Designed miniproteins, single chains. Designs and how they scored, part 84

Each design is a single chain, and the fold is of that chain. pLDDT is the mean over its residues in the fold that is shown.

## One batch from the design tools (miniprotein)

Design m2930
Fold by ESMFold2-Fast:
Structure m2930 (fold): chain A 100 residues (1-100)
Amino acid sequence: VPSEIEILEEAIKGLEEILEMVKKGASREEIAKKVEELFTKLHAYLGSQKNPSGAMIATLQGAKDILEMVKQGASREEIAKALEKMIKTLKEILEELKKK
């Protein structure tokens, strides 16, 4: 079972890859597919945790919110901005967890 740190590191990496796809002009369908794959993977990881932290739950909710934005036709600029904010927040959480 992955640790909380491993789950957050994988979430950050996945979100950074999706952000790069958005910036390079990948199709909305490709972006949605990658966000959905990340959401599914994160959901499976949380389901394996005895007591998922608020940080892990927030990570899953953030991925779901971004997926909904893509499906609802949000602009590429709005999607990129949401991804950048989420990545920054998760990196700050990861740094705090690594201090333990």
Scores: mean pLDDT 80

Design m2931
Fold by ESMFold2-Fast:
Structure m2931 (fold): chain A 85 residues (1-85)
Amino acid sequence: MEEREKLISELVKKIQELVKLYNEAKARGDIEKAKELFDMAVKLSRLLVRLQRATDPEEIERVMEEAKKALKEADTFIEKYRADL
């Protein structure tokens, strides 16, 4: 339960970070980067909803694994994005 709540918290924070970066990229006219940031935020948002709605223990475990992987991918993407600024 605590691990699930922690992942939910991490997903929310990461989505907020991606949305902020999306607005910054859009303001600079970097449409390609803005699209990539938005697509990543949508992906994490869908995982967040699935993780919050999942009731079956097996489904919860699978979604948690997907969320951990997606968070790692998002972290790598954000790190690369910031390095390219």
Scores: mean pLDDT 84

Design m2932
Fold by ESMFold2-Fast:
Structure m2932 (fold): chain A 97 residues (1-97)
Amino acid sequence: MESYTGTSSAVGEPVTATATAKIKAEKDATVKGTGTGTGVAAVTPDEVRIKTETKTKTVKAKAGEEVTVDITVTINLEQAVPGGAVATATGTAELEA
């Protein structure tokens, strides 16, 4: 059993983070990628909002095949103030073979 972690970050609103993970299958397997994105925004001077979204994607792999899985997570930080909001998203993907 082998796992790999890829990380990506983006800034904006809404924020979109793409995590890319790559794994070589030693036998025929179902590869499951899990991407987690976290957005942070200042809603008011005294309030910071943090929202986390998780998305999974499944891919079939054959013995000896190298598989790349791209998982895109979109985070909507509702009620963020446009002039005072800074949103950052980081995606992480883990593959199991």
Scores: mean pLDDT 61

Design m2933
Fold by ESMFold2-Fast:
Structure m2933 (fold): chain A 97 residues (1-97)
Amino acid sequence: SEAEALVERIRREAEEALRIVEERDDEELREQLRRQLALEAARLKLFLGADELAEELAERAGITEEQLERLAELIKKLEETKDGAAFKEEFDKVLEE
């Protein structure tokens, strides 16, 4: 029940963020939101098993299912190593594909 409430909250926050970015027509804000959506999609997949919402956010971020799976693996590696610099470098490479 708590996991379902968290997933519903994340979905609502993502929908609101997308609406704000669309209204402002700001390229920098759009790129920032794209990165945020990709990160949240990977976290939803990895920690909550919310595959349907994760795939929806990934599609809105313009990333493939393969990219989403790779991002989830990178987050898991970040938790083990705590190497934020390595995570950022690899995350940027996945999003540039």
Scores: mean pLDDT 81

Design m2934
Fold by ESMFold2-Fast:
Structure m2934 (fold): chain A 66 residues (1-66)
Amino acid sequence: TDGERAREAAERAAKEGDAAAALSAAHQMINSGDSENARAAAEYAVKAGENDPGARALGEQLLKKA
């Protein structure tokens, strides 16, 4: 599904420290109604934002929406 691909993209982005890509994937899944994959992608965004407090905060906000 699109959610599975987006989740994989978020996981790769987290490994690279690219919180923006992970956040983008989470937004896509929230818009599609895929709450489970959206939540997982948002968790990866929080992890990618470990050294970026702004990105971490955005990821935490998306977790609340998912």
Scores: mean pLDDT 73

Design m2935
Fold by ESMFold2-Fast:
Structure m2935 (fold): chain A 100 residues (1-100)
Amino acid sequence: SMEELEALIAEMRELVLEIDKLLPGSEASKKAEEAVLAAETAFRDPRATAAQRVEVLDRAIAKLEEVIREIEESDPETSKKLREMIEIFRRMREIVEALA
């Protein structure tokens, strides 16, 4: 549902703030913000297809997984928050597929 997607976006926004508090101005913080902005942009575009929205979410997940690989040993708490964001993106992906 659209209401559920809006709620998940709000939850991701809170995680972005937590990530920035843990590693202020870091590449991890920037990529987390970019991932949320990409998802919001795709969901606000009435011309975007379900397939295009899934592609944006899959790209966001892949980028966050790459960040986790770089920081998981040095910054385990930030890595944990990034994994929580990936779980939210995966839930969003399921909702988008169900709406297709």
Scores: mean pLDDT 86

Design m2936
Fold by ESMFold2-Fast:
Structure m2936 (fold): chain A 99 residues (1-99)
Amino acid sequence: DRLRELARRLTEEEIEKIMLELGYRQAREAYETQIDKLDEDTRKEVERKLKEIEERLAGLEMSEDAREVLELIRERHPDLRTAEALERLWEELRRWQAE
């Protein structure tokens, strides 16, 4: 399996980065579905936090292997919508990395 082979080459930092990217996308999607229901102060606070994550992600370097893993995850699991699903994926990636 290509995803498993690539995951074995990833560092712990690269796995954390992939999970941060996936978690950010989940949080952004949740925010976009609720935006019209939020008061101005709550909206600004959420936007500020999402911006901080965006800036951190932009500053982090991602290897070609890590980018391919992220792409494969997005293709195989396009509907990762729960924290539980993300946690299971993180556990699996770490298990493969330890091989």
Scores: mean pLDDT 76

Design m2937
Fold by ESMFold2-Fast:
Structure m2937 (fold): chain A 73 residues (1-73)
Amino acid sequence: DISSQLSDEQKALVKEFQARFGLPVDGVVDEATKTLIKSFQRLAGLPEDGIPDDATLAALRKFLEANKDTPDL
């Protein structure tokens, strides 16, 4: 279970990402969340594996910080 490997801070990033794209805000990396992560990885130029690894989470943090007020992809 990937979600059990995330810290509270990493789960908060996942929840914010879920909220931004209209998914259930539970911090669980389910199929819908993995699909969203793959789409983000494609846009960020990262491998599309759907895994919230350190590189993906760092890119998410930067994206969310830059786009705090804009829920647009």
Scores: mean pLDDT 73

Design m2938
Fold by ESMFold2-Fast:
Structure m2938 (fold): chain A 75 residues (1-75)
Amino acid sequence: KKEELIREALKKLGVELPEEDIKYIASIENVKMRMAALIHLLENKGILFSEEEKLEIANIEDIEEALEKLVEKAK
């Protein structure tokens, strides 16, 4: 499930998001839009990404690989 992958990524980042936000993100069918929404919520929690890192993550077609890269690039 997409929600489970997102929860695992958040756990690795040490960030808590409301379950409603996780479900909302997982409901976004387009991978680029989903990753953009997740990055926006993480930025609100003080986790920052460069524009180059955001573009790199957005270009990954597979959700699991995109989330792995997100965790790798998070500061």
Scores: mean pLDDT 81

Design m2939
Fold by ESMFold2-Fast:
Structure m2939 (fold): chain A 78 residues (1-78)
Amino acid sequence: SENEELGIKALEKLLGEKEEVSLDEAAEAAAELVEQATGLKADMESIRAGLEDTLGKGIISREEAGKALAGLGAAVLS
């Protein structure tokens, strides 16, 4: 969807050409996506905790981060 593409572009802009990202970097990108989509301030700590529960590691691949953000974007916009 257009929102998923915007989320991926925001992630690419925030992270540059990194192949791996930290949970904090992924949470920051997710928070920006939520704020941009809803106009509401996102709780980064809750987003980070959710990502840790799902992915189980502190460093994640760019592809895994993109998929997690796409899923979050779809959930927020539904």
Scores: mean pLDDT 65

Design m2940
Fold by ESMFold2-Fast:
Structure m2940 (fold): chain A 105 residues (1-105)
Amino acid sequence: SFIDEVNKLVKEGKYLEAAKLLIERNAFLGPPPEQREKWIARLEKEPWRAYLELARFYYFLGDKETAANLIKKAREEAEKQGKVEEFERDLRVDYPLLIPLYKEA
């Protein structure tokens, strides 16, 4: 299944490829088709954003623990790159449903 494909990539540590697959198949509130290239380019330029796409996916599956851990990974990687402000903005603008999980951490 599609969920099994994403889970396999995540288990293999292929977070960017897993997130790109979510966007390509427009799964779980992915971007509209005309924005897919822009979103994929954003992920490829700053791969820490892949963790936020995956966090949204696991949130919709009801796996809030995995979602919270992925948000934490995204923040840690963004911090290493001096991108905490961009991370906070992306949460508010593109992933507002994840904010309650982020604030509980």
Scores: mean pLDDT 81

Design m2941
Fold by ESMFold2-Fast:
Structure m2941 (fold): chain A 61 residues (1-61)
Amino acid sequence: SREAEVARLVAEMRRLYAEMQSASEEEADKIERRMLGLFARIAELVGPEAATALLREIVAE
């Protein structure tokens, strides 16, 4: 389902964001590119406004 796909993508985004906090500059750049791809996919599924709200929730943790 779309909800299950969004939940999986959000979980992966949370994992990558946590990884980025302890990463080197070079590794953080790689993680950021991966996160941009995940954000684009979430935005395709729920729209950019909802995707942005989800990202804000993740980074506020």
Scores: mean pLDDT 84

Design m2942
Fold by ESMFold2-Fast:
Structure m2942 (fold): chain A 99 residues (1-99)
Amino acid sequence: SMAERARRLAQAVADAFEQAAKYAESIGDTETAKALREVAEWLRKAADTIQSVDEAVRAIGEAAGRAFDAVKSPEVRDYLASLLNEAAQRAVEEIRAEA
């Protein structure tokens, strides 16, 4: 269903935030890592309640805004952007595979 796909996308975006947090921590940016983990946790909780694409877009948009506001390092920002692009590409492939 579209609701299940929407929940999976939100979950994938939360995974991207956690992956970016691990990278931030590995380069000594513990404050950014903490902020990204908090955003990931919030989005995971929101994902469990998503019933529509509109709800997913809103939750993902709010989470992305908070995440990019927290990221001060261009290196972490670029990595986060690449992870989000990968999540979007996987979502498109999933739609194509079910067609």
Scores: mean pLDDT 83

Design m2943
Fold by ESMFold2-Fast:
Order: sequence, then C-alpha cells, then structure tokens
Structure m2943 (fold): chain A 63 residues (1-63)
Amino acid sequence: MDEELKKIREKVEEYLKKNNGKLSAAEFAGIEIYAVGLLLDGASVEEVTEKAIELAEELVKRK
C-alpha cells in the first residue's frame, strides 16, 4: 500500500507540474485520504490514480 500511494502521489504531482496547477498541503492530504479509501475498497492502482488526478483537476479549477 505505501508503494502504491507513493506512485499515485507522484502521478498527481506530475499532473500538477504539467498543468501549472497548485494545491495546498490540506488539499493534497485530502487526495491521499481519498486514494487510501479507494485502495481499501479494492480499486486498482490504475483506477485510483485516474480518480486522484480527476479530483486534483477539479480542485485546481475551483481555485
């Protein structure tokens, strides 16, 4: 799980860097908690990564 969370975090950070997006530490923590919940519910790392990036995109759009 820790290795999976690290990969998901790296993909979210890469997305933010490519799209010049900024998130607060609290928003990043929220995405991580969301990802943990999905992994515990049996979602794959690929599915969780996609959903985490989607959440990050929505948070960036809301400013």
Scores: mean pLDDT 79

Design m2944
Fold by ESMFold2-Fast:
Structure m2944 (fold): chain A 73 residues (1-73)
Amino acid sequence: SDAEEAVRSVEFAYDVASKLPTEEAGVEAFRRAALSIAEHYGFDTEAVRRALEEAGTDLERQREAAIEVIRRQ
């Protein structure tokens, strides 16, 4: 499904972001990637953006929030 393909892309983005030198850099890179993935698949990018904002600056929570929103599409 598009949702599961998007989830795989989000998981890859998380892996890349988690290897950046700082958590702040990782969160920034992950947010950009997650929004780009949502836009590419035609998902509600505003819902993804709000979920990421609510998750705060913890990269793992950002990952979980993005995946939850995407799986609801």
Scores: mean pLDDT 87

Design m2945
Fold by ESMFold2-Fast:
Structure m2945 (fold): chain A 64 residues (1-64)
Amino acid sequence: SIDAIKERAIAILRELAEKSDPELKAIYDKAIARIKAAKSYEEMLAVLEETGGEIADALNKKLA
């Protein structure tokens, strides 16, 4: 079910947030809120894709 997929996605995002610095944690926390609000699998995929991009951009900026 979509709710079971949401629960697993939120659990993973929470674990990543806990292991991250405050900047990355803020991105993951926003993703968790957006996943909770998502009404479809397609909406969840869009959130995860956008979040992945934001994390990659933040990491590239920190490592430069």
Scores: mean pLDDT 85

Design m2946
Fold by ESMFold2-Fast:
Structure m2946 (fold): chain A 68 residues (1-68)
Amino acid sequence: MAEAKELLDKEIDLGVQAIAYASQISSLRSKPKLTPQEQEELKQLQKKLDELSRQINEVARRRQEVLA
């Protein structure tokens, strides 16, 4: 169904963004010690990743409803 494909495309786009943030988080976490600024950046990246995860879950749920 066309609607299911549009939701899948959105899910993929959000997933790509989530991978980018996760990569940045991993890079910061690989450091033995973080500066206060880097700790703040890590917190902000985690919040953005959490928000993207909520959006992905919402889109995935809508896609499953269309397919069901």
Scores: mean pLDDT 81

Design m2947
Fold by ESMFold2-Fast:
Structure m2947 (fold): chain A 89 residues (1-89)
Amino acid sequence: MEHVKLAREHVREAERALRDGDLETARRHLEDAAIHLLQALGVPLGEARRRVRRSLEETAREIISKAAGTDPEIAELAGRILGLAQALR
């Protein structure tokens, strides 16, 4: 799936940005990753953007809950987004 692959690439870029201390770039990549995962689950782009803008951490938890048992790769990536988003504090 194109969206899942793009989400994984954005998570990797967020991890690199965090290693470089670039918290703004890391957050942007995590938000893009979460948007792609929501789209992979059938959420329209506009709605995905609204959810992520409201709360990245809450959105990541929602994705984990929705993907658990059916889409293990999506659940795994959402778990990584959640962990990295918490590290931004």
Scores: mean pLDDT 87

Design m2948
Fold by ESMFold2-Fast:
Structure m2948 (fold): chain A 57 residues (1-57)
Amino acid sequence: MLLKVERLVDGENEKERKELIEEAMKETGADRVVEEELRPSDSPSGKLLLVIVLEKE
């Protein structure tokens, strides 16, 4: 089963991105990360949208 999780991140902060991915995996019980992508967001703070695709067996 594929799961899609979206989070707002400061794209310059590698540590924050890793922490959000680990949190998403714990929250969903996913077995692995399939895809990670940064996209523009509508946030006035200039944050990016982190799109995480997870796989749960």
Scores: mean pLDDT 77

Design m2949
Fold by ESMFold2-Fast:
Structure m2949 (fold): chain A 91 residues (1-91)
Amino acid sequence: DSLTALKLVDAILAGDLAKTKYYLKKMLEEKDKDKFGGQFLLALTVEAPEKVGKLMVALSRSEAARKWGKGEKLSDKDIEDLSKLLIEAAK
């Protein structure tokens, strides 16, 4: 949901790995996969418009994001690796 996306963005901006992993898992559990991308982009545009480009580039370079795009289920390691990439990109 949109609240989970906002909390994910806040956790990324704070550099909080544990919260980023938690909210990223919650977003990826959405049955409608189109909601993930749209809600995340909207939350980024609201909370940190200046970081949209950096975070979208980080997603495009992520193996975990590529797996998710193919409809594959992400492992805990995939979620951790993606969370670390997003936090680093947001610095």
Scores: mean pLDDT 79

Design m2950
Fold by ESMFold2-Fast:
Structure m2950 (fold): chain A 73 residues (1-73)
Amino acid sequence: MSAELEAFVARVRALIDAGRLEEAAKLIASSPLVDGIQEEANEYARRIYEAPDVAAARAVFDELVALLRRRVP
């Protein structure tokens, strides 16, 4: 879980940093790491896709990362 989460976070952040917000959103929505929180994950993905800039997308993703870290046993 932990190593998989870090790899996921690095990949999503790279997409956001490249301005590839649609791909970042799709990766979040399709990730097994969000199993059990699909509704919340889909909402975060939508917020990232609709973000006005990269900084806003990063802030939204940091909220999701905090949520995912609380779920890891």
Scores: mean pLDDT 82

Design m2951
Fold by ESMFold2-Fast:
Structure m2951 (fold): chain A 91 residues (1-91)
Amino acid sequence: SAVEELERARAEALERARAGEDVLAVVRRLSETAIELAKKAGLYDEKKAEEYAALAVEVARENGLTEPERLEAARLMGEGGAAAEAILAAA
């Protein structure tokens, strides 16, 4: 199920972080995986993903983040959050 795959992805992300991978790279990969899982399950809401992405970028900028890579990560985290919420709501 999409929920089981999301939980596996979270466990893998935690192991990668513990192994010393860059936290932003780990979170980016987890967000991309959540988006993929939601799309494959037919649960991906493009409007909600864009709303969450825009808000995440705005919050990041308001908190002084200016680096393009960090703003891109914030955008993906917002999209991934919307995807994860959709997967969990369908469980």
Scores: mean pLDDT 85

Design m2952
Fold by ESMFold2-Fast:
Structure m2952 (fold): chain A 60 residues (1-60)
Amino acid sequence: MDIKIVGKGESPLEAKKNAYEKLMEKLGLKNMDELEELIREGKIEIKIDYETKTTTITYK
């Protein structure tokens, strides 16, 4: 079952930060480099909606 994280904020940048923090907490990641490696391995997908100030992350 895929884990889906949704971050919202007053700006697209804040929404992205909130989504990253939630994902890092759920997966026990130590830093942003570990998150970037998961992206490179195709284990997570990031969708940024600048209009609705929402970032959606899916962990496969």
Scores: mean pLDDT 79

Design m2953
Fold by ESMFold2-Fast:
Structure m2953 (fold): chain A 80 residues (1-80)
Amino acid sequence: APLPSIADLKKQLKKLKKQAASTTDKAELQKLLDQVIDLANQLADRWQAEKDPKKKAELEKLLQEAMELAEAIQAKIDAL
């Protein structure tokens, strides 16, 4: 399968952040958490394959943001 571009991964992260902010349903939050974990794995795979230090640094920032989003979603689930 073709590897997602950094731009596509950024777009996915933005979409998931927006969905997480707008949902209060526990089952939907659980699905979003699974999607964020999958995105984090895709970011890690791209980081491993990346040779450009600047792109690698961008992927590291996106991975950190995805991990922070996963923690925020989990905290929201735990508060319900």
Scores: mean pLDDT 86

Design m2954
Fold by ESMFold2-Fast:
Structure m2954 (fold): chain A 60 residues (1-60)
Amino acid sequence: MTEIEKRIINALKQLKEFEEKAREMGDEESYELAQKGIDILKEMAERNGLEEVKKAIDEL
């Protein structure tokens, strides 16, 4: 796993935590923003064949 893949995985974990907190607080706007961020990272991982990032996304 490369340094950039580790950073992307850490960003995904932070976005997932943000998503969960937004959901608990009923902040629909922040929840959707977090979802969009995760979707962008998923699309980037698929386009670039980042298998370790894809595995991390599947574990979310």
Scores: mean pLDDT 78

Design m2955
Fold by ESMFold2-Fast:
Structure m2955 (fold): chain A 74 residues (1-74)
Amino acid sequence: SLEEAKEKAIEDIEGVKKLIENDESVSEEKKEKLIKKLEEFEKKINEAKSIEEILEIVGETQEFLKEFLKEVEE
């Protein structure tokens, strides 16, 4: 169901937030910015009207994390 898809997507983001919070190699400033962006994606997921829209938001979240990690590594 749409509701189950939202729950799973939010659970996945919450898991990533926990990993970020416990990563000693990431500065507190970078953690705050990353967590804030992940919370914005969670809000978008909660407002989604279809499973397809949730998948699009999940894709955006993954691209954001990928680009953020590239910038930190460079």
Scores: mean pLDDT 80

Design m2956
Fold by ESMFold2-Fast:
Structure m2956 (fold): chain A 88 residues (1-88)
Amino acid sequence: AEEEALRRELSRVTWELLQDPTNKEAARRAIELSERLPEDPLAQGIRRDARFVLGENRDELWEEDRQKALEQGADPAAIDAAYAHRKA
């Protein structure tokens, strides 16, 4: 099926990113494939990682992580300090 072919290609691209996390070509392909698999949690996970690799909307992705951490009871000051460290 078309979805199975996309998932197989996504697995290959995921392996490429695992071997080289700075591979921008693999990251761009992962984003494209994830847009074709919007209901797939694995595809959405790799899309998030790929967006970090490209530096695209990194602050937006960190804000999403920040909100989730706050919902889990984390201290806002501690979260902000951790993200400042990650940016450096």
Scores: mean pLDDT 70

Design m2957
Fold by ESMFold2-Fast:
Structure m2957 (fold): chain A 75 residues (1-75)
Amino acid sequence: ADAELEKALEEIEKYAKEHPNDTSEIVFQSDLLAQKIKDPALRKTLLRGTNIMVKELEKGKSPEEAMEKARKAIE
């Protein structure tokens, strides 16, 4: 796993745990983190993972469950 991607996923998970109902802001924060990732493929992977996580949060899943599903999907 790429270290930049792992750090970005950890930061998004932390934000989601603090603000689980603010899905639009989670997406915005993910976009800002993606700009720090130089590899376009890793940026797309982060954004895909965030979209999966947000969808699970909207279904009423916990931030932890949502991130676990996102991590499995982006492997």
Scores: mean pLDDT 81

Design m2958
Fold by ESMFold2-Fast:
Structure m2958 (fold): chain A 90 residues (1-90)
Amino acid sequence: DIDDTLKKAKELAKELNKLADQLEDAVRAGDTAAVAAVRAQISKLTPQAVGTVIRLIGLQLDNGENPDIDKAIAELMDAFKREQDAIAKS
């Protein structure tokens, strides 16, 4: 279902952005235990986000061009980039 996948993508992007914020805050505070804990949470969500992007690409191929799917892919990919940037700085 396109609507269910779009909703899941939005929730995952929100959660990844929240974790990136928490990781950035922990790094600024010098809290190594918090950095490790947030990195573990990010690692747990990353496979779900990858699977959701793959599903969205499949839906795009099956249903033709859909701006909502394109936007959801872009938002998840942006959240991924932010996640990876935050991990690299931690």
Scores: mean pLDDT 82

Design m2959
Fold by ESMFold2-Fast:
Structure m2959 (fold): chain A 83 residues (1-83)
Amino acid sequence: DPFEELELFWRATPDPLLAYLMTKNNTVSPHPYLNLFKAEAAERYGDLEEAIKYYRQALSDPNLPEEVKKWLEEKIKELEKKR
C-alpha cells in the first residue's frame, strides 16, 4: 500500500517540517516525492553528492509545493558547504 509506505518513511524522517508540508499539500504522486525520499536516505548515509543530486531532481518537479522547494534550496546550500 503506497500510503502505508509513505507513512512509514515519514515516521523515519528526522525533519518534521518536511513531513508536515508534504502532508498539508495532500499530494500522493510518488515520482517527485521518491526523489526527495532518496535524497533524505543518501544524506542519512553520508553520501552528500547523491543527496544533492536527488534534492536537485526533486526541485525540478513543477508540481512540488513552493514551501518545500524553498526548504530544498536551503538544504542543497547546506550540503554543498559540507562537501
Scores: mean pLDDT 64

Design m2960
Fold by ESMFold2-Fast:
Structure m2960 (fold): chain A 77 residues (1-77)
Amino acid sequence: MKVKVTLADGEVIEVDVSNPEEVLEALMRGLEYLKRVEKGIGLILRAIGEILDNGGKLDPEKAKELLEELQRLLAEE
């Protein structure tokens, strides 16, 4: 399943939520546009924790929730 994330510069990235590397890369890219850096770090730490808990895999629903929270944080800036 692919999720679209719109960055502050208007770039749209498509992320495969079944690929933890793509999810982490999207969260890291989004972090650069956040004024509240601690919120973005919190999302990355949650993603890493979920990946570790699930044997190196990320639940697609949890990945989607993380990307939706990133999109919300980017929109609130």
Scores: mean pLDDT 77

Design m2961
Fold by ESMFold2-Fast:
Structure m2961 (fold): chain A 100 residues (1-100)
Amino acid sequence: SFAEELVERLLEMAREVAEALDKGAEEALETRRRLAEEILARIERHTGRPVTAELLDAAMAEAAVVFRRRLASDPALRAEYEAISAKIAEKHAELVAAEE
C-alpha cells in the first residue's frame, strides 16, 4: 500500500538523518529537508493533488498506523527505531543547549 511505501521512505529519512548527524547538525537538517521534499513529491504524485496540511496529516496518520503495527511485530525494527530516535533527540538537545 502507499502507507507502507510512506513508512519505508520515513524510515530511510530517519536512518540518513541519523548518519548525517555524525557530520554535524547542518548536514542533518539539510538531509532531512531534501528527503522531506521527496516524500511530499511522492504524496502529490500518488494522490494527484497538491499537498495541503490536511492531506499530509491524513497520509501521516495512515502511515503511523502501519508503522505502529510493524513496531509491535518486529522487535529488531523497534530496537533500530528507538536507537535512531534516541540519537536524534540527544543531538537536538545538545544543539538547543549550545544556542541557549
Scores: mean pLDDT 81

Design m2962
Fold by ESMFold2-Fast:
Formats: sequence, structure tokens, C-alpha cells
Structure m2962 (fold): chain A 97 residues (1-97)
Amino acid sequence: MVLEFLRILAEEGNEFAKNTLSLAEAIAEVDGRDVTREDLAVAAGFVLSTMRFSREDIDRVVELIERGASPEELLDAFLELGIITEEQREKALEKLK
């Protein structure tokens, strides 16, 4: 679920999603396994840190990914934090239906 929606956001040109997927895939490749939700959470935290998000905002995103929050909860948080645009949120929701 989280992997699929990050792929959708990356296809819509979102740099956070692109960088998060790239890093998560690199982590999984080193271990010789498929990408997990835990890989995505670690990658997201690192990428947001390089983008100068606050510790509180980073911790919020990482927690949502780790607990397997709904796509709607994740997209709402990403929009509120300015990680995605409203257009990217709408397109991701349409593709997840």
C-alpha cells in the first residue's frame, strides 16, 4: 500500500517520493530483499531531514508510514506539511481507487 502510493506520487513528479523510493530500494537491494514499509519509513525520514523539515514533522511522517496509516491520512499529512501539492494529492487518491 505505502509503496504503491509513493510510486504514484513519484510518477506525478514529487521529489520527496522519488528520493524516498530510490533510497528504500537501495536499502532493500543491499539486504537482497523486497522493499518493506520499514525501509520506506527510514528512507522518508532521511529524505525529509535533507529537505530541512523539523524533527517533529519528520517524526510524524515516519510514524504514519510505520503504523501503515491509510493513503488518505498520509496524503493529508503530506499536503499539510507541504511535501506534496494539492494536484498530486488528488491524482494519488484517484489512482488508489
Scores: mean pLDDT 82

Design m2963
Fold by ESMFold2-Fast:
Structure m2963 (fold): chain A 60 residues (1-60)
Amino acid sequence: SAAEARAAEERAAGALRRALGLPPAHAEVLREIADRLNEIGDALDAGIKKGDISEGLPRG
């Protein structure tokens, strides 16, 4: 399922950060990016379902 694929991607990002020895700040940024992508996905799904993407949608 799509949800399982997203969870696997998040896990892979965590493993990569450990392997590269990235600072904690980089891990936080990766998490923030993942959250933003999920929000965009929800907005696109709503737009597709109605056949129109709302023009007033906030862009953060």
Scores: mean pLDDT 64

Design m2964
Fold by ESMFold2-Fast:
Structure m2964 (fold): chain A 62 residues (1-62)
Amino acid sequence: SKEEAIEKGKKASEEHKGKKLSVEEVAKVLKEYGFSEEVARKGAELGKGDLTAGASAAVQLA
C-alpha cells in the first residue's frame, strides 16, 4: 500500500542518513526495504545518488 511505501522509504532514509552512496547502491538499499526492482532503480536514478531523494521518488512511484 502507499502507507507501507511511505514507512519503508522513511526507514531507509533514516537508517542511511549521512552516507554517500552511488545510484546503484541506493537502488540496492531500496530493494532491500521492499521496493520492486523497477521502482527502486527509477527512484535511485531520479535521486541522483541521494538516498533521501531516491526514497522519496520511489514512494511516489510505488
Scores: mean pLDDT 79

Design m2965
Fold by ESMFold2-Fast:
Structure m2965 (fold): chain A 63 residues (1-63)
Amino acid sequence: LEPIPPDASPQQVSELARKQARAAGAPDEVVDSIGKAAELLRKQGASAEQIDAAIQGAIDSSK
């Protein structure tokens, strides 16, 4: 899976997060939740590294 670009927009980050969650086998409800959380984090100025860590944590918690 591709890393999140540092300059990606909140929408692009949300789309990448959803793509990563789907590839990891997360349910549709978890994919939507992860996408929304990633978008919110980016809007709040979170770094790409922080967003990636949050996505991975959410995926692992859904298993």
Scores: mean pLDDT 77

